# Designed miniproteins, single chains, continued (5), part 49

Each design is a single chain, and the fold is of that chain. pLDDT is the mean over its residues in the fold that is shown.

## One batch from the design tools (miniprotein)

Design m17790
Fold by ESMFold2-Fast:
Structure m17790 (fold): chain A 68 residues (1-68)
Amino acid sequence: AKVVVEALSEEEFRVLEVEGKITAVGLDGEKVELKVGMVVKREILLGEAILEDGTVVPGNEIIEVEVK
């Protein structure tokens, strides 16, 4: 599973692409289903991600930052 994000700042990222259904779990435990066009904080991306099949992975393993 893969999420492509665009950096808007050091703290905020726009979701450009989501492979399947992915729910991010931030460092504070907040759950956010990732959708194309969403703006999410860095802390959401540094936490865990729940994949469509219920598998939990570190967010940094599936997140790709698009370089401008």
Scores: mean pLDDT 79

Design m17791
Fold by ESMFold2-Fast:
Structure m17791 (fold): chain A 90 residues (1-90)
Amino acid sequence: MKELAKEAREALERYEKTLAELKAAIDNGAPQSEIDKLAERLKEEAVKLALAMARIREQLTGRKYSEEEIELMKKTAEKSAENLVKRALA
């Protein structure tokens, strides 16, 4: 439990830091290559955060998510991050 809480906190901090860096890069007119790298990192961090939260929920409820449920959570996190990036670039 303690390790899961730490992992979730670190994942959230990474996600928030990358999101702030992405917004700053867009606002400052950074090269598209830099924006693309930050967008890719944001997607990866969104997935890690979603999984860390899922593991905490499994520990609290005593119910394990199926492989299909985990795959859906990953896909949803990636899509949400991609939509956020597209909205910020528009």
Scores: mean pLDDT 83

Design m17792
Fold by ESMFold2-Fast:
Structure m17792 (fold): chain A 78 residues (1-78)
Amino acid sequence: LVEEAMKLEKEGIKLYLQKDYKKAGEKFEQAGRLYEKAGDYKSAAHSYQMAASSYEKAGDKEKAEELRKKAEELEKKA
């Protein structure tokens, strides 16, 4: 889980640098879910924050707000 989540984060970073913000957000969101399943709430929160920033740059403000709230809740568990 954690190793696969780390690979998805690296893919997300690459897509973000290429300005493919929607796909970057999808990769960071997938990474967040895998970290969450692994009980790594700190890494999950970080991945969801990166997904939120990516979706915001892609113009999806509603999804960005949902993911920011999810990250805040996970930070309280970490």
Scores: mean pLDDT 84

Design m17793
Fold by ESMFold2-Fast:
Structure m17793 (fold): chain A 45 residues (1-45)
Amino acid sequence: SLADRIAELADVNPEEAARLAAEHYKEMVDNGEKITKENIEKAKK
C-alpha cells in the first residue's frame, strides 16, 4: 500500500516520507487510511 511505501521511506528519509504523506493524503483517506498524528508518526518511524 501507499502507507507501507511511505513507512519504508521514513526509515531512509523522513522528510520525503512526510512530503509524500501530505501530497497523497486524499488518496490515503479514500483507501480507508487517515492522515493523523499517528500516521505521520508511523511514517517517521
Scores: mean pLDDT 65

Design m17794
Fold by ESMFold2-Fast:
Structure m17794 (fold): chain A 66 residues (1-66)
Amino acid sequence: SEVERLLKEAEEKLRQVGRLIEEAGKAYLELKSDPEKVEEITKELEKRAKELMEEAKEARERAAAL
């Protein structure tokens, strides 16, 4: 089913967002003595997470329209 494919695609993208959040937390703990490096890493991860969340939303909306 095309609906199932789109929902699975959205789920995979949301799982990727979860991994990026974990990576940001790890960077904070490991690089606590370098706040500028943490900020650089977290900004990049936040941008990617936002893109993936938008893609997941689009896939979900396409599934709902079918």
Scores: mean pLDDT 82

Design m17795
Fold by ESMFold2-Fast:
Structure m17795 (fold): chain A 80 residues (1-80)
Amino acid sequence: SKEELQELIDRLAEAYRRALAEGNTEAVRIVKEAFLELNDLLGEMLRAKAAGDKQKYEEYMQKAIEVLEEALRRVDELFA
């Protein structure tokens, strides 16, 4: 869902701030890579929305959620 996507983006931003504060270079790298993938997927979502392709919009949103969940899982392991 859109709400789930926004919540995950907020969590990724918080993880970025924590990684910077702790000097965790690997966590910073993971978060930055996730933001780059997210930007590409958000661009695809905007293109699908402009074309009226609801199915593609939902597919790209789901991919964005999966990218964010994967990045957060990896970063959480580094913070453990």
Scores: mean pLDDT 88

Design m17796
Fold by ESMFold2-Fast:
Structure m17796 (fold): chain A 64 residues (1-64)
Amino acid sequence: MEELEKKIEELSKKSGISPEKLREMLLNILRAPEEARETLIRRLAKELGVSEKDVREVLEMLEK
């Protein structure tokens, strides 16, 4: 889980969004129906100013 914490902190620094809020946003994507997941990933990536790949990598770590 050390890598997950590091990734979240890095995204937090890039976006200006707190690590706690980022965790909640990522967990909401994981709990969403698969039909909505791609839309939520794209939306979050735009909001954070990062790539969709970055968001997907963190989600894979959270899925565990």
Scores: mean pLDDT 78

Design m17797
Fold by ESMFold2-Fast:
Structure m17797 (fold): chain A 66 residues (1-66)
Amino acid sequence: MAKVTASGLNASGATAVALLGIGTPGATAKVLPDGTVIVEGELSPEEAKAIRDAAISSGGTAKVEM
């Protein structure tokens, strides 16, 4: 199991990261009221990297826990 926590996102960035998480088999995505997005589940290193990179590209930060 892996977890990616993305923060500092605007609404568009939070939506993009959440959609990536939902589209990843074996993962769940949760958007918090402050715009933080948590994606967790059976993520491969490549899937976790893609979610992290999407958060950074949206002007946010991401923490990856494998």
Scores: mean pLDDT 80

Design m17798
Fold by ESMFold2-Fast:
Structure m17798 (fold): chain A 66 residues (1-66)
Amino acid sequence: MKYRVTFTGSVEKEIGTVLRLIGEPSVEVEKDGEDSYLVTHHGSEEEAERLLEELKSEPHLEVEEV
C-alpha cells in the first residue's frame, strides 16, 4: 500500500509522526516536499490498513492513497 501524508502547521506533531513511521516494520518513507511524505507499506494488508487508519485519525495530517 502507498499513500501521501501532508502535515499542516505543527512541527512537533510532524516530528512525532515521522519518527513513528520510520520505526514501523516494512515501511518506507520518502520526503515528497517540505511537509509532505510518500509512505510505502511492504507488510501485510492488515498492517498497512491499520497504519493508514491511524494516520487518517490525526487532525494535523492529510492522508491520500496513491
Scores: mean pLDDT 74

Design m17799
Fold by ESMFold2-Fast:
Structure m17799 (fold): chain A 112 residues (1-112)
Amino acid sequence: TATITLDASQPIDEAAFAAAVDAAIAAGHTTLRIRLVNLDGRGLVDVDGLLRRFAPRMRAGGFTRIILEIDQSSFDIFLARGGTLDELNKMLNAMKNDLESLGFEVTIEVVE
């Protein structure tokens, strides 16, 4: 399993993400763990768009599974800032469904 950490509150550096994906492919990983930190609603939309754009490259590189990892503290911060559990679940399930439609097995993990 390869791990890439994305800060959902920051603009995404696509060149850095591409380099990390290519390194994971070169290492022969078939499972990609995306660790999401500092969740906000806009950042999740940007991450979904990024993963959808990179899906063909990841599939061609041999990835079959994606794990979307969220720390409990980031989850709690999202809710404390006026987000709802329903909104967060809708965004996460939309991302999961998008990636599954592109041929991945997708798991959402909340870690403490």
Scores: mean pLDDT 79

Design m17800
Fold by ESMFold2-Fast:
Structure m17800 (fold): chain A 111 residues (1-111)
Amino acid sequence: SKEEALKSMREDVKRASDEQVREAARLALDIARDVLSLTDDPEVQRLAREAIELAKKALETGDKELAGEALVKAYEAAMKALEVADSSKIPELIGLILRIIGLHIDIRLSL
């Protein structure tokens, strides 16, 4: 079901309006940057940096596939951060994850 949820996120972003695609890329960039500030874990840093690069490219090109991949990578980075972060950072990480889920729901409801 996790793999199906991530696939759904990619597919829904591909079908989204240009405005929603830009919103997805911007959110992915913001979330990934925030995640980098919450933990120094090397794997989380790698996932978040991948999300940042994909998001930047999506914003430059308008590529819907890159925007979807950026959002998915930002989600994976935040979820991994939740596993390794200090307990004091958990509420902030949950907030970031909920922002991604909320945007995905908004996109899906517009399709």
Scores: mean pLDDT 88

Design m17801
Fold by ESMFold2-Fast:
Structure m17801 (fold): chain A 57 residues (1-57)
Amino acid sequence: SWQKLYDQGKKAFEQGKYKEAADLYGQSILEGLASGSFSPEQLDQVIADQTKAQKKA
């Protein structure tokens, strides 16, 4: 699920693995869009977290 990928991305980010976090957040976005289960708020949050990870990578 997209939530599992998002949780893995957050864990990677907390460990300073910013490139891994960005990749996991990207996978979360693709999975969530494919499943149609994102609310606009959830999608915006994952995109924001991916952007933060990309800036730190």
Scores: mean pLDDT 84

Design m17802
Fold by ESMFold2-Fast:
Structure m17802 (fold): chain A 64 residues (1-64)
Amino acid sequence: MKSKLASDIAALYVAAIGLELEGRTEEAQKIRDLVNEAITALENGDYEKAEELIKKARELLDSV
């Protein structure tokens, strides 16, 4: 489970860079903010919160 969350975080960060390059700066920043919050949650051992934040970031990415 931990390895999957780390992989999802990396993929979302790369996707955010892609959005920024396309001029979707606001959406890219929102995804980065959610990813950074998820990383903080993982560092605090809050895997449930990290998973929720990753799901939210993924839903936001799918909406653009």
Scores: mean pLDDT 80

Design m17803
Fold by ESMFold2-Fast:
Structure m17803 (fold): chain A 68 residues (1-68)
Amino acid sequence: SLEDQIRLAEGAIAYLEKHDPELAKELRERLEEAVRRNDVAEVSRILAEMLQKASELEEEKRAEELAR
């Protein structure tokens, strides 16, 4: 549901704020605008971007831990 997608997106934004606050702010603003317009397709695209960025950060963290 859209509600579930928004909830998941808020969790991803909270995670991203710790690592890239500027990106998190941009994605939050885009999410709020898409929700305001009831643009379900854009909400889904933003969520996919958030999940992709979170995955990239997890890979970077793993590489850093292996280097330590």
Scores: mean pLDDT 79

Design m17804
Fold by ESMFold2-Fast:
Structure m17804 (fold): chain A 73 residues (1-73)
Amino acid sequence: MDDKRKQVDELRKQLDEAKTVEEYREIARKAADLAGTPMAEVEHGGQPGDLETWRAHARALIDYVEEQLEKEA
């Protein structure tokens, strides 16, 4: 859907601007919501983690959402 594609683009922009664990976690949560993945699963996979761990996790979730949208086409 066009709306989800725009949200993916915005999440990638937020990921580039994020600087804290809380910001990366929020981005990961939003990406997980778009992917239909429970937040609890996201946090379980990312705990414990530093900034780089959460950044990588958020990026992976955004990539996953984008891949799912391409597959739906």
Scores: mean pLDDT 70

Design m17805
Fold by ESMFold2-Fast:
Structure m17805 (fold): chain A 79 residues (1-79)
Amino acid sequence: SMEEILEDAHLALLEMGVAVAALKIEDEEERERVYRAAVEAIRRAKDPALREAIVRATAEAVDAGLSAEEIEARIREVL
């Protein structure tokens, strides 16, 4: 259906946003950890606004230079 296609496309864009943010993390293990945590949170969220808030919180936390553990905590605060 068109709704499913649009939802899948939006989800892919959000996951791409998280990937771009995570690429700023130099440590490969921390990068993968942050990417995985954010994507799992996005996929569990039902509300599109909450999904966008997760992407934003992840990007802001990465830009602030927070650790992978601190970024995961920020994601949990949004949920």
Scores: mean pLDDT 86

Design m17806
Fold by ESMFold2-Fast:
Structure m17806 (fold): chain A 50 residues (1-50)
Amino acid sequence: ARPQVGDRVTVTLPDGEVKEGTVLATTETRALVKFDDGEVRWVPLSNITL
């Protein structure tokens, strides 16, 4: 399923680290995720698990 604003997601980072966060915004190819550590990043949708 496509991530939507407010969804809790798991993100796999390029170094193999896995982080959880909440989606703040989405585009066709990316989502803006606020991680539980307070960091906010744009991540590719292919790296996101719902």
Scores: mean pLDDT 80

Design m17807
Fold by ESMFold2-Fast:
Structure m17807 (fold): chain A 65 residues (1-65)
Amino acid sequence: ATKETALKILGVAKSIELGDAITVEIEGDKVTITTKVDSPEARKAAEELKKAAESLGFKAEVKYA
C-alpha cells in the first residue's frame, strides 16, 4: 500500500542517518521497530517512527536492545 511504501522509505532514511541502528519491519497493518543499540538517540528515533506509523493507521510496536 502507499502508506506502507512511505513508512518503509522513512524507516530506511532514519536507519541510514543513525548508522543502521534501527530496523523497521512491516507485515500487513503491523509495524515492528527494533533498535540495535539502547541509546537515547535510538529510542527517540524509534518513538518518532512509532508515532508516524500510528498516524498512518498502523499498529506499531517498539523493541529495544
Scores: mean pLDDT 72

Design m17808
Fold by ESMFold2-Fast:
Structure m17808 (fold): chain A 78 residues (1-78)
Amino acid sequence: MSDIAKLIGLVLRGIGLLEDARKVGVPEETLEKLRQEIVDAFRLAMTNPTDKSVVEKAKEMIEEAIRRLEEEIRKLKE
């Protein structure tokens, strides 16, 4: 229910970071892999939207992908 709205917010943040990473020159191959991780996590949650443990796992997966994106951006901006 409301947990899905938070998950969607994380997906949108991840998509924004993918665009930022592309602008600073993170390789397209790396962007594609991280985008796929976000998509796979979201699909997992959408397949099991009433299972709180699955939705929390999907949320953690997206947060990890976001962390990796932030690290890749940091490496190229410095």
Scores: mean pLDDT 82

Design m17809
Fold by ESMFold2-Fast:
Formats: C-alpha cells, sequence, structure tokens
Structure m17809 (fold): chain A 55 residues (1-55)
C-alpha cells in the first residue's frame, strides 16, 4: 500500500522542515520513502508530493 503526503509552503525552508517531519513520522509507522517531487506554482508556493510505501 502507498500513502501520499502533500506539503505546501511559500517558504522553501518551511517546506523542507515540514517534509522531513512528515517523512520521519511515516517511517515511525513502518513506511519507507518511495519518492519526493517538489514543484513551484505560478504564485510562488512550493508543493512537495511525498510518496511512502509500506515497508
Amino acid sequence: ATVTIVVESADPRELLARSRAAIAAAKAQGYRLASVTVTKDANGVYVATITMEAA
């Protein structure tokens, strides 16, 4: 099974910190990191799409 976590922030430092925290929390629940995609929208908001897989 896969879980998708979406994190949004206008601040790339906040995005990185929140993404790392979300990944760590998912790893504690027995998930492993599969992929991370970061995009920036037309309004300057960064969006991280994190895919976790059951380990």
Scores: mean pLDDT 83

Design m17810
Fold by ESMFold2-Fast:
Structure m17810 (fold): chain A 68 residues (1-68)
Amino acid sequence: SAMAQQRLQQATQEMLAFLDQLLADPSLSRFEVENLVHLRLAQLAAELDLSRAEVMQVTNAVQDKLAA
């Protein structure tokens, strides 16, 4: 559980930092931001061996930030 928590925290932090970089770029459309987030999360999920539930938790954190 501790290793799962660490992996989820790492994935969440990396995705939120990536999203912040994308949102700081005024040349990117909302569609481009969403596509880049989707591709990055898929890559990160493969690299960190994230479960479907963990991917959903990271997705929810990203969506919450986009909705704010």
Scores: mean pLDDT 85

Design m17811
Fold by ESMFold2-Fast:
Structure m17811 (fold): chain A 66 residues (1-66)
Amino acid sequence: MKLLVRTTLDVTRRIGLVLRLMGIEGVEVKILSDDELLVTTSLDEARYAALVEQLRSIPGVTVEEL
């Protein structure tokens, strides 16, 4: 499944988010711009739902399911 992640985070917080996502097995991150990430997942339904919930809980982060 694919997620479009839009952020209003500063550079430090954005780098932290990318590193956290890249640390998850079955998650690939493509940096589209300073404000947009394409996240591709090979996770089961429960892990996917947990990831989406965690991302949506971060202030300055919006998630669009593709």
Scores: mean pLDDT 82

Design m17812
Fold by ESMFold2-Fast:
Structure m17812 (fold): chain A 92 residues (1-92)
Amino acid sequence: MEEAEKLEKEAEELYKKAKELAEEAERAEAEGNRKEAAELYRKAAELRAEAEKLKAKAWMLAGKLSEEEAEKRIKEVDEQLKKAVELMEKKQ
């Protein structure tokens, strides 16, 4: 149970970091620095995906999700990240 709380805290920190990077990406894009903006958006998406996966594991350890439900959520997060990265690359 303490392991679940640790993962939830790690997920919250990653969400916060992802939000900060996304805000930096928006500023870079507004300044016309499209390459820097793309790299920051990608990093933000990757950190958000990691946070979502840690949250799923935390919920599983806390008995709120089955192992199968947690694995399904993790796979969905990875697929969403892959699509987001592909869309960012196409926007160039």
Scores: mean pLDDT 82

Design m17813
Fold by ESMFold2-Fast:
Structure m17813 (fold): chain A 77 residues (1-77)
Amino acid sequence: NNAEAYNNRGNARANLGQYTEAIDDYNEAIRLKPDFAEAYNNRGNARANLGQYDEAIADYDEAIRLKPDFAEAYNNR
């Protein structure tokens, strides 16, 4: 799954502190799978680590909209 592969690479990059590169991978995951709630949540986390709080909240809101039972996105808002 191409979207999952990008999301997984983004997660690996985020774990290395490469938040800008992780966001690029999450953007591609979302482009390939627009309903990918986990990728929105992960992009929000990377954006929050860069101090982009308004953008992070927007990503968490979209993750919750796509998957209303997504407890992680609720906790991150």
Scores: mean pLDDT 88

Design m17814
Fold by ESMFold2-Fast:
Structure m17814 (fold): chain A 61 residues (1-61)
Amino acid sequence: MSEEELEKRAEGIGKLAKLLRPELTEEQVEKVKEISLELLRKDPEMDDLKALQEALKSLGY
């Protein structure tokens, strides 16, 4: 998977995080995207939902 595709997946995960947790600030959504992108770079076969859960866990959810 290309870096461009990983970035698109991370962007989608950030949007999903905001949809599920409307209380998230723009800064927190950006952190979800950054954490998800790092996780997907290490394991491109990781489920987007799993990456989302790990990112939210890092923010205390």
Scores: mean pLDDT 83

Design m17815
Fold by ESMFold2-Fast:
Order: sequence, then C-alpha cells, then structure tokens
Structure m17815 (fold): chain A 90 residues (1-90)
Amino acid sequence: SNAKKIQATILAMEGARLLKEGKYDEAIKYFEKALEISENARTYLLLGEAYLKKGDYEKAIEYFQKALDIAPSNKRAQELLEKAKKLLEE
C-alpha cells in the first residue's frame, strides 16, 4: 500500500538524520523498522554506514553486501564494503 511505503520512507529519513547527528544506535533502530516494512538498497547502505561508524566492521560488511545484492552497481556501497573489509583485516 502507498501508506506503508510512505511510512518506510519517513522512518528511513529519520534514521538518516540521526546518523548525521552521530546517534548511531537510534539510527539503526529506525533503519531496522523501515526494512521490516520495505526492503531497499539505500536503507541497507545507511544501516551499514551506521555500523561502520560504530566500529562494527563485520555488521557493516553484512549490510553493504545486502545493499549490493539489490543494487550491484551502487558505487558507494562497493567503496564502503572495500573500506570495511580493509579495516577488519588491518
């Protein structure tokens, strides 16, 4: 339904605002709620960025891979996945 798509968008936008403010745990909760309603590459990318900023490189890799499963040509997801893998290895 259109109402559920709007709800997911609002939740993802609030998550993005919280991410920009450095409120990573709160941002993660909003992105998870958005993904329960509507799965999309952008929300997975932002969720990965939140985990990357928290230093949880394994979770960041997981969500960047999920973003790339939906959007394989997403350059930012590719670049952040490589960065997270490098940080995990050394």
Scores: mean pLDDT 90

Design m17816
Fold by ESMFold2-Fast:
Structure m17816 (fold): chain A 63 residues (1-63)
Amino acid sequence: VPESSGALTPEQVAAIRDVIVRDPTASIEELARAAGISRGTLYRLFKNKTELRADVAVELAKA
């Protein structure tokens, strides 16, 4: 049961991070595919791809 916090699972975050590390220009569709979710679900979670990239960039900065 996914939590209402709207956070991606650690595995989904890792998959998205891995795609961005290999290709920082990857589309939101590619990120969604890597996480195993629909583009609509990912878009809804981050409202748009700019917010998604900013959020993942913060996670990458911690690595």
Scores: mean pLDDT 63

Design m17817
Fold by ESMFold2-Fast:
Structure m17817 (fold): chain A 67 residues (1-67)
Amino acid sequence: SELEELIRELAELLGISEEQARALVETLASIDDPAEAQALLDLVARDSGNPRAAELARRAAELLRKE
């Protein structure tokens, strides 16, 4: 599925396990406040040094919310 592919790409990009990437995406998807969600995405971008990580996490969280 597209969600599983995004989680795998995110895990590879961040150098973490797929389980850790899934937990991050689930945390992001559980946040109802857009400002809080954006703050977490900003932290992901800062820690990874790569804005692509934040975009992958955002897309995966959106797909998870729809399922």
Scores: mean pLDDT 82

Design m17818
Fold by ESMFold2-Fast:
Structure m17818 (fold): chain A 76 residues (1-76)
Amino acid sequence: SLVERFRNLLEEEIQEGLDLIIRGVVNTIWKTLEPKLDEEQQEKLRELGKEMIETKKSKEFTERVNEILEEKKKKE
C-alpha cells in the first residue's frame, strides 16, 4: 500500500528527528551537571540518560506525542 509506505517513511523521519533532539538534551544536561557531581552521582545520571534515550526514543515518547495530537483533534 502506498499509504503504508508513506506512513513508514514519515515515522522514520520523525523518530530520527526525535532521537537527535533527545540525545542533544541528554548531552547538554550531562555536560552541565557533570562538573557539579561526585562519581556515584555521575554514574546515576548516566543510567538516567540511557533510560531517557531508550524510553523517549522508543515507545513512551511516541505515545505521549500521540496523546497530544489526539487531544488536539478532539478540540477540532
Scores: mean pLDDT 65

Design m17819
Fold by ESMFold2-Fast:
Structure m17819 (fold): chain A 75 residues (1-75)
Amino acid sequence: SAEELNAKGRELYAQGRYEEAIALYEKALELDPNYEEAADNLARVLREQGRFEEALEIQVEIGVKALEEAVKKVF
């Protein structure tokens, strides 16, 4: 599941295995594109690795999806 991939990504991150953690967070988001925790974890690792543009892209995409879902609930 996306949750299991995110949890494994956190374990790899704690071990300093950053590229493997990134890959698992990306797979979690492939299964659940609205998984904010996985997106936040991915963006954090990307920023720590100096990959700021990729981190910003992830945060913007999640924010846009959250706003779209909020607007739908008004109808």
Scores: mean pLDDT 80

Design m17820
Fold by ESMFold2-Fast:
Structure m17820 (fold): chain A 56 residues (1-56)
Amino acid sequence: MEELKERLKNIALGLLTLSDPELRQQQLDDFIEEAKKAGIPEDILNEVLEEVKKAQ
């Protein structure tokens, strides 16, 4: 989980730095959907997103 969590964090961090807000929202939605399809619990996904937001 740690390695996966780090990868998810890096992906989300990159997506959250996109300058186009429409593209950013679309990419973030796609990322969340893919993570759910991969069986990532929503709690883990939310934790990653919160950490990335605080790091910015």
Scores: mean pLDDT 72

Design m17821
Fold by ESMFold2-Fast:
Structure m17821 (fold): chain A 67 residues (1-67)
Amino acid sequence: MTEEERRRVLEEARRLVETDPEEAAELLAEMYRRLGHPEFAEWLLRHKGDPEAILGTIEGELAALER
């Protein structure tokens, strides 16, 4: 997965988190599985009903891409 692909997934998840946080969590979980981090995917799926936790994950990943 390229940096651009990861950025697109994160931007799509951020768009979804306000209206469908469960879909945002599933999108991020698939991203983490593709990156080889299934433990992070499992954590996100456990927090499907927590839009703040999902948004925090998105913001952290986007901030990391700026560095």
Scores: mean pLDDT 82

Design m17822
Fold by ESMFold2-Fast:
Structure m17822 (fold): chain A 77 residues (1-77)
Amino acid sequence: MSPEAREKLKKELLKAVNDLQDAKSKGASPEELKKLTDEQIKKIEELGKKLGAPESVIQSYVSALKTVGDQLIKESE
């Protein structure tokens, strides 16, 4: 994977995490947080595939997003 592709994927992951945390801080419902988490996971998977990222890297980032999303949803219940 090129350095540029790796940086782009990392920036998208960090943006996704920040967007989820910001939504929770603004009082997003568990349902809204789940929807946002699912949308961000889809974006990471699509971007990773387009950039030719190894499947292991994509799976690692998806797993990280699921963990963050699940934690924020649980805290909002």
Scores: mean pLDDT 83

Design m17824
Fold by ESMFold2-Fast:
Structure m17824 (fold): chain A 68 residues (1-68)
Amino acid sequence: GAEEAKREIVRLLKEAGLSEEVAERVAELILAGRTELAGALLMAEGLSAEEAQALVDKSVEIVRKHTE
């Protein structure tokens, strides 16, 4: 469900070097369908556009896997 998706996304983002607080906020934005804002936040944290898009895409796949 959404809780499992959030936990997996937070883990993925923390493994990419983000803090828990930022990872949780990004995960919540992705779960809310606000993927553009999630990508912008990742770029603000120092990720390239390509890295941010890859993490957003993986996170969306995690949501699909747990909520479909």
Scores: mean pLDDT 85

Design m17825
Fold by ESMFold2-Fast:
Structure m17825 (fold): chain A 68 residues (1-68)
Amino acid sequence: MAAEYFRKAIEALEQGDLEKGVEYARKGAELAPPGASEAALAGARAAEQGDLEMGIRYTRAALRLAEQ
């Protein structure tokens, strides 16, 4: 489920594991509906650019959208 990958991505990002966080966010995006997918990809991009706070916020939005 996309939601499970987004939860793992958030946990990894909160632990400072950017590589795993980005990987899980991208995997979730592949399985998610379009709105959640776009949010997850925005989160992955923000984290890759060093904006960890925005990376986590976008991935949380993706999780919320994927559960609706």
Scores: mean pLDDT 85

Design m17826
Fold by ESMFold2-Fast:
Structure m17826 (fold): chain A 95 residues (1-95)
Amino acid sequence: SSVKEALKQAADRLPVVAEEVAEAVESGDPFEIEVTVSLLRMSSQSYLLDKRNPETGKEVAELEERAAEHAERGDAEGVREELARIGEILRKASE
């Protein structure tokens, strides 16, 4: 399934995204945080699940919003934790 391949690729990329967002937050630069949060929201992974796994898609969307909220609050650890949760969900959904 092309959707399962996309989910696996998204899960494999999430640790890199998590580190980029966390580094922006840790920098304390408001512009870097704003840009990184905007990119995180635009690259939402929930759309990959919307039609065939809507409950999991909703869970991922809620975790993505929590990650963005942690970033906006300057909480790099919260960002890493929520994005790690998304990665686990996407990896399981790719099976």
Scores: mean pLDDT 77

Design m17827
Fold by ESMFold2-Fast:
Structure m17827 (fold): chain A 60 residues (1-60)
Amino acid sequence: LIEEAQEAFKTKDANRLKEIANEYFLQGDYDKAIFIYERALLLFPENEEIKANLALAEKI
């Protein structure tokens, strides 16, 4: 994980975690994107955007 992702987990910043995971997804690093989405969903289990993005990444 990058340092920014660790800070976002600590501050519980759902939007920042989503942005970081989206960046990995756009770079083709689906494993890292999925990892960050899964961790973000543990912190925000009802966040529909994170859930949808995780589902999309898992289909690739």
Scores: mean pLDDT 76

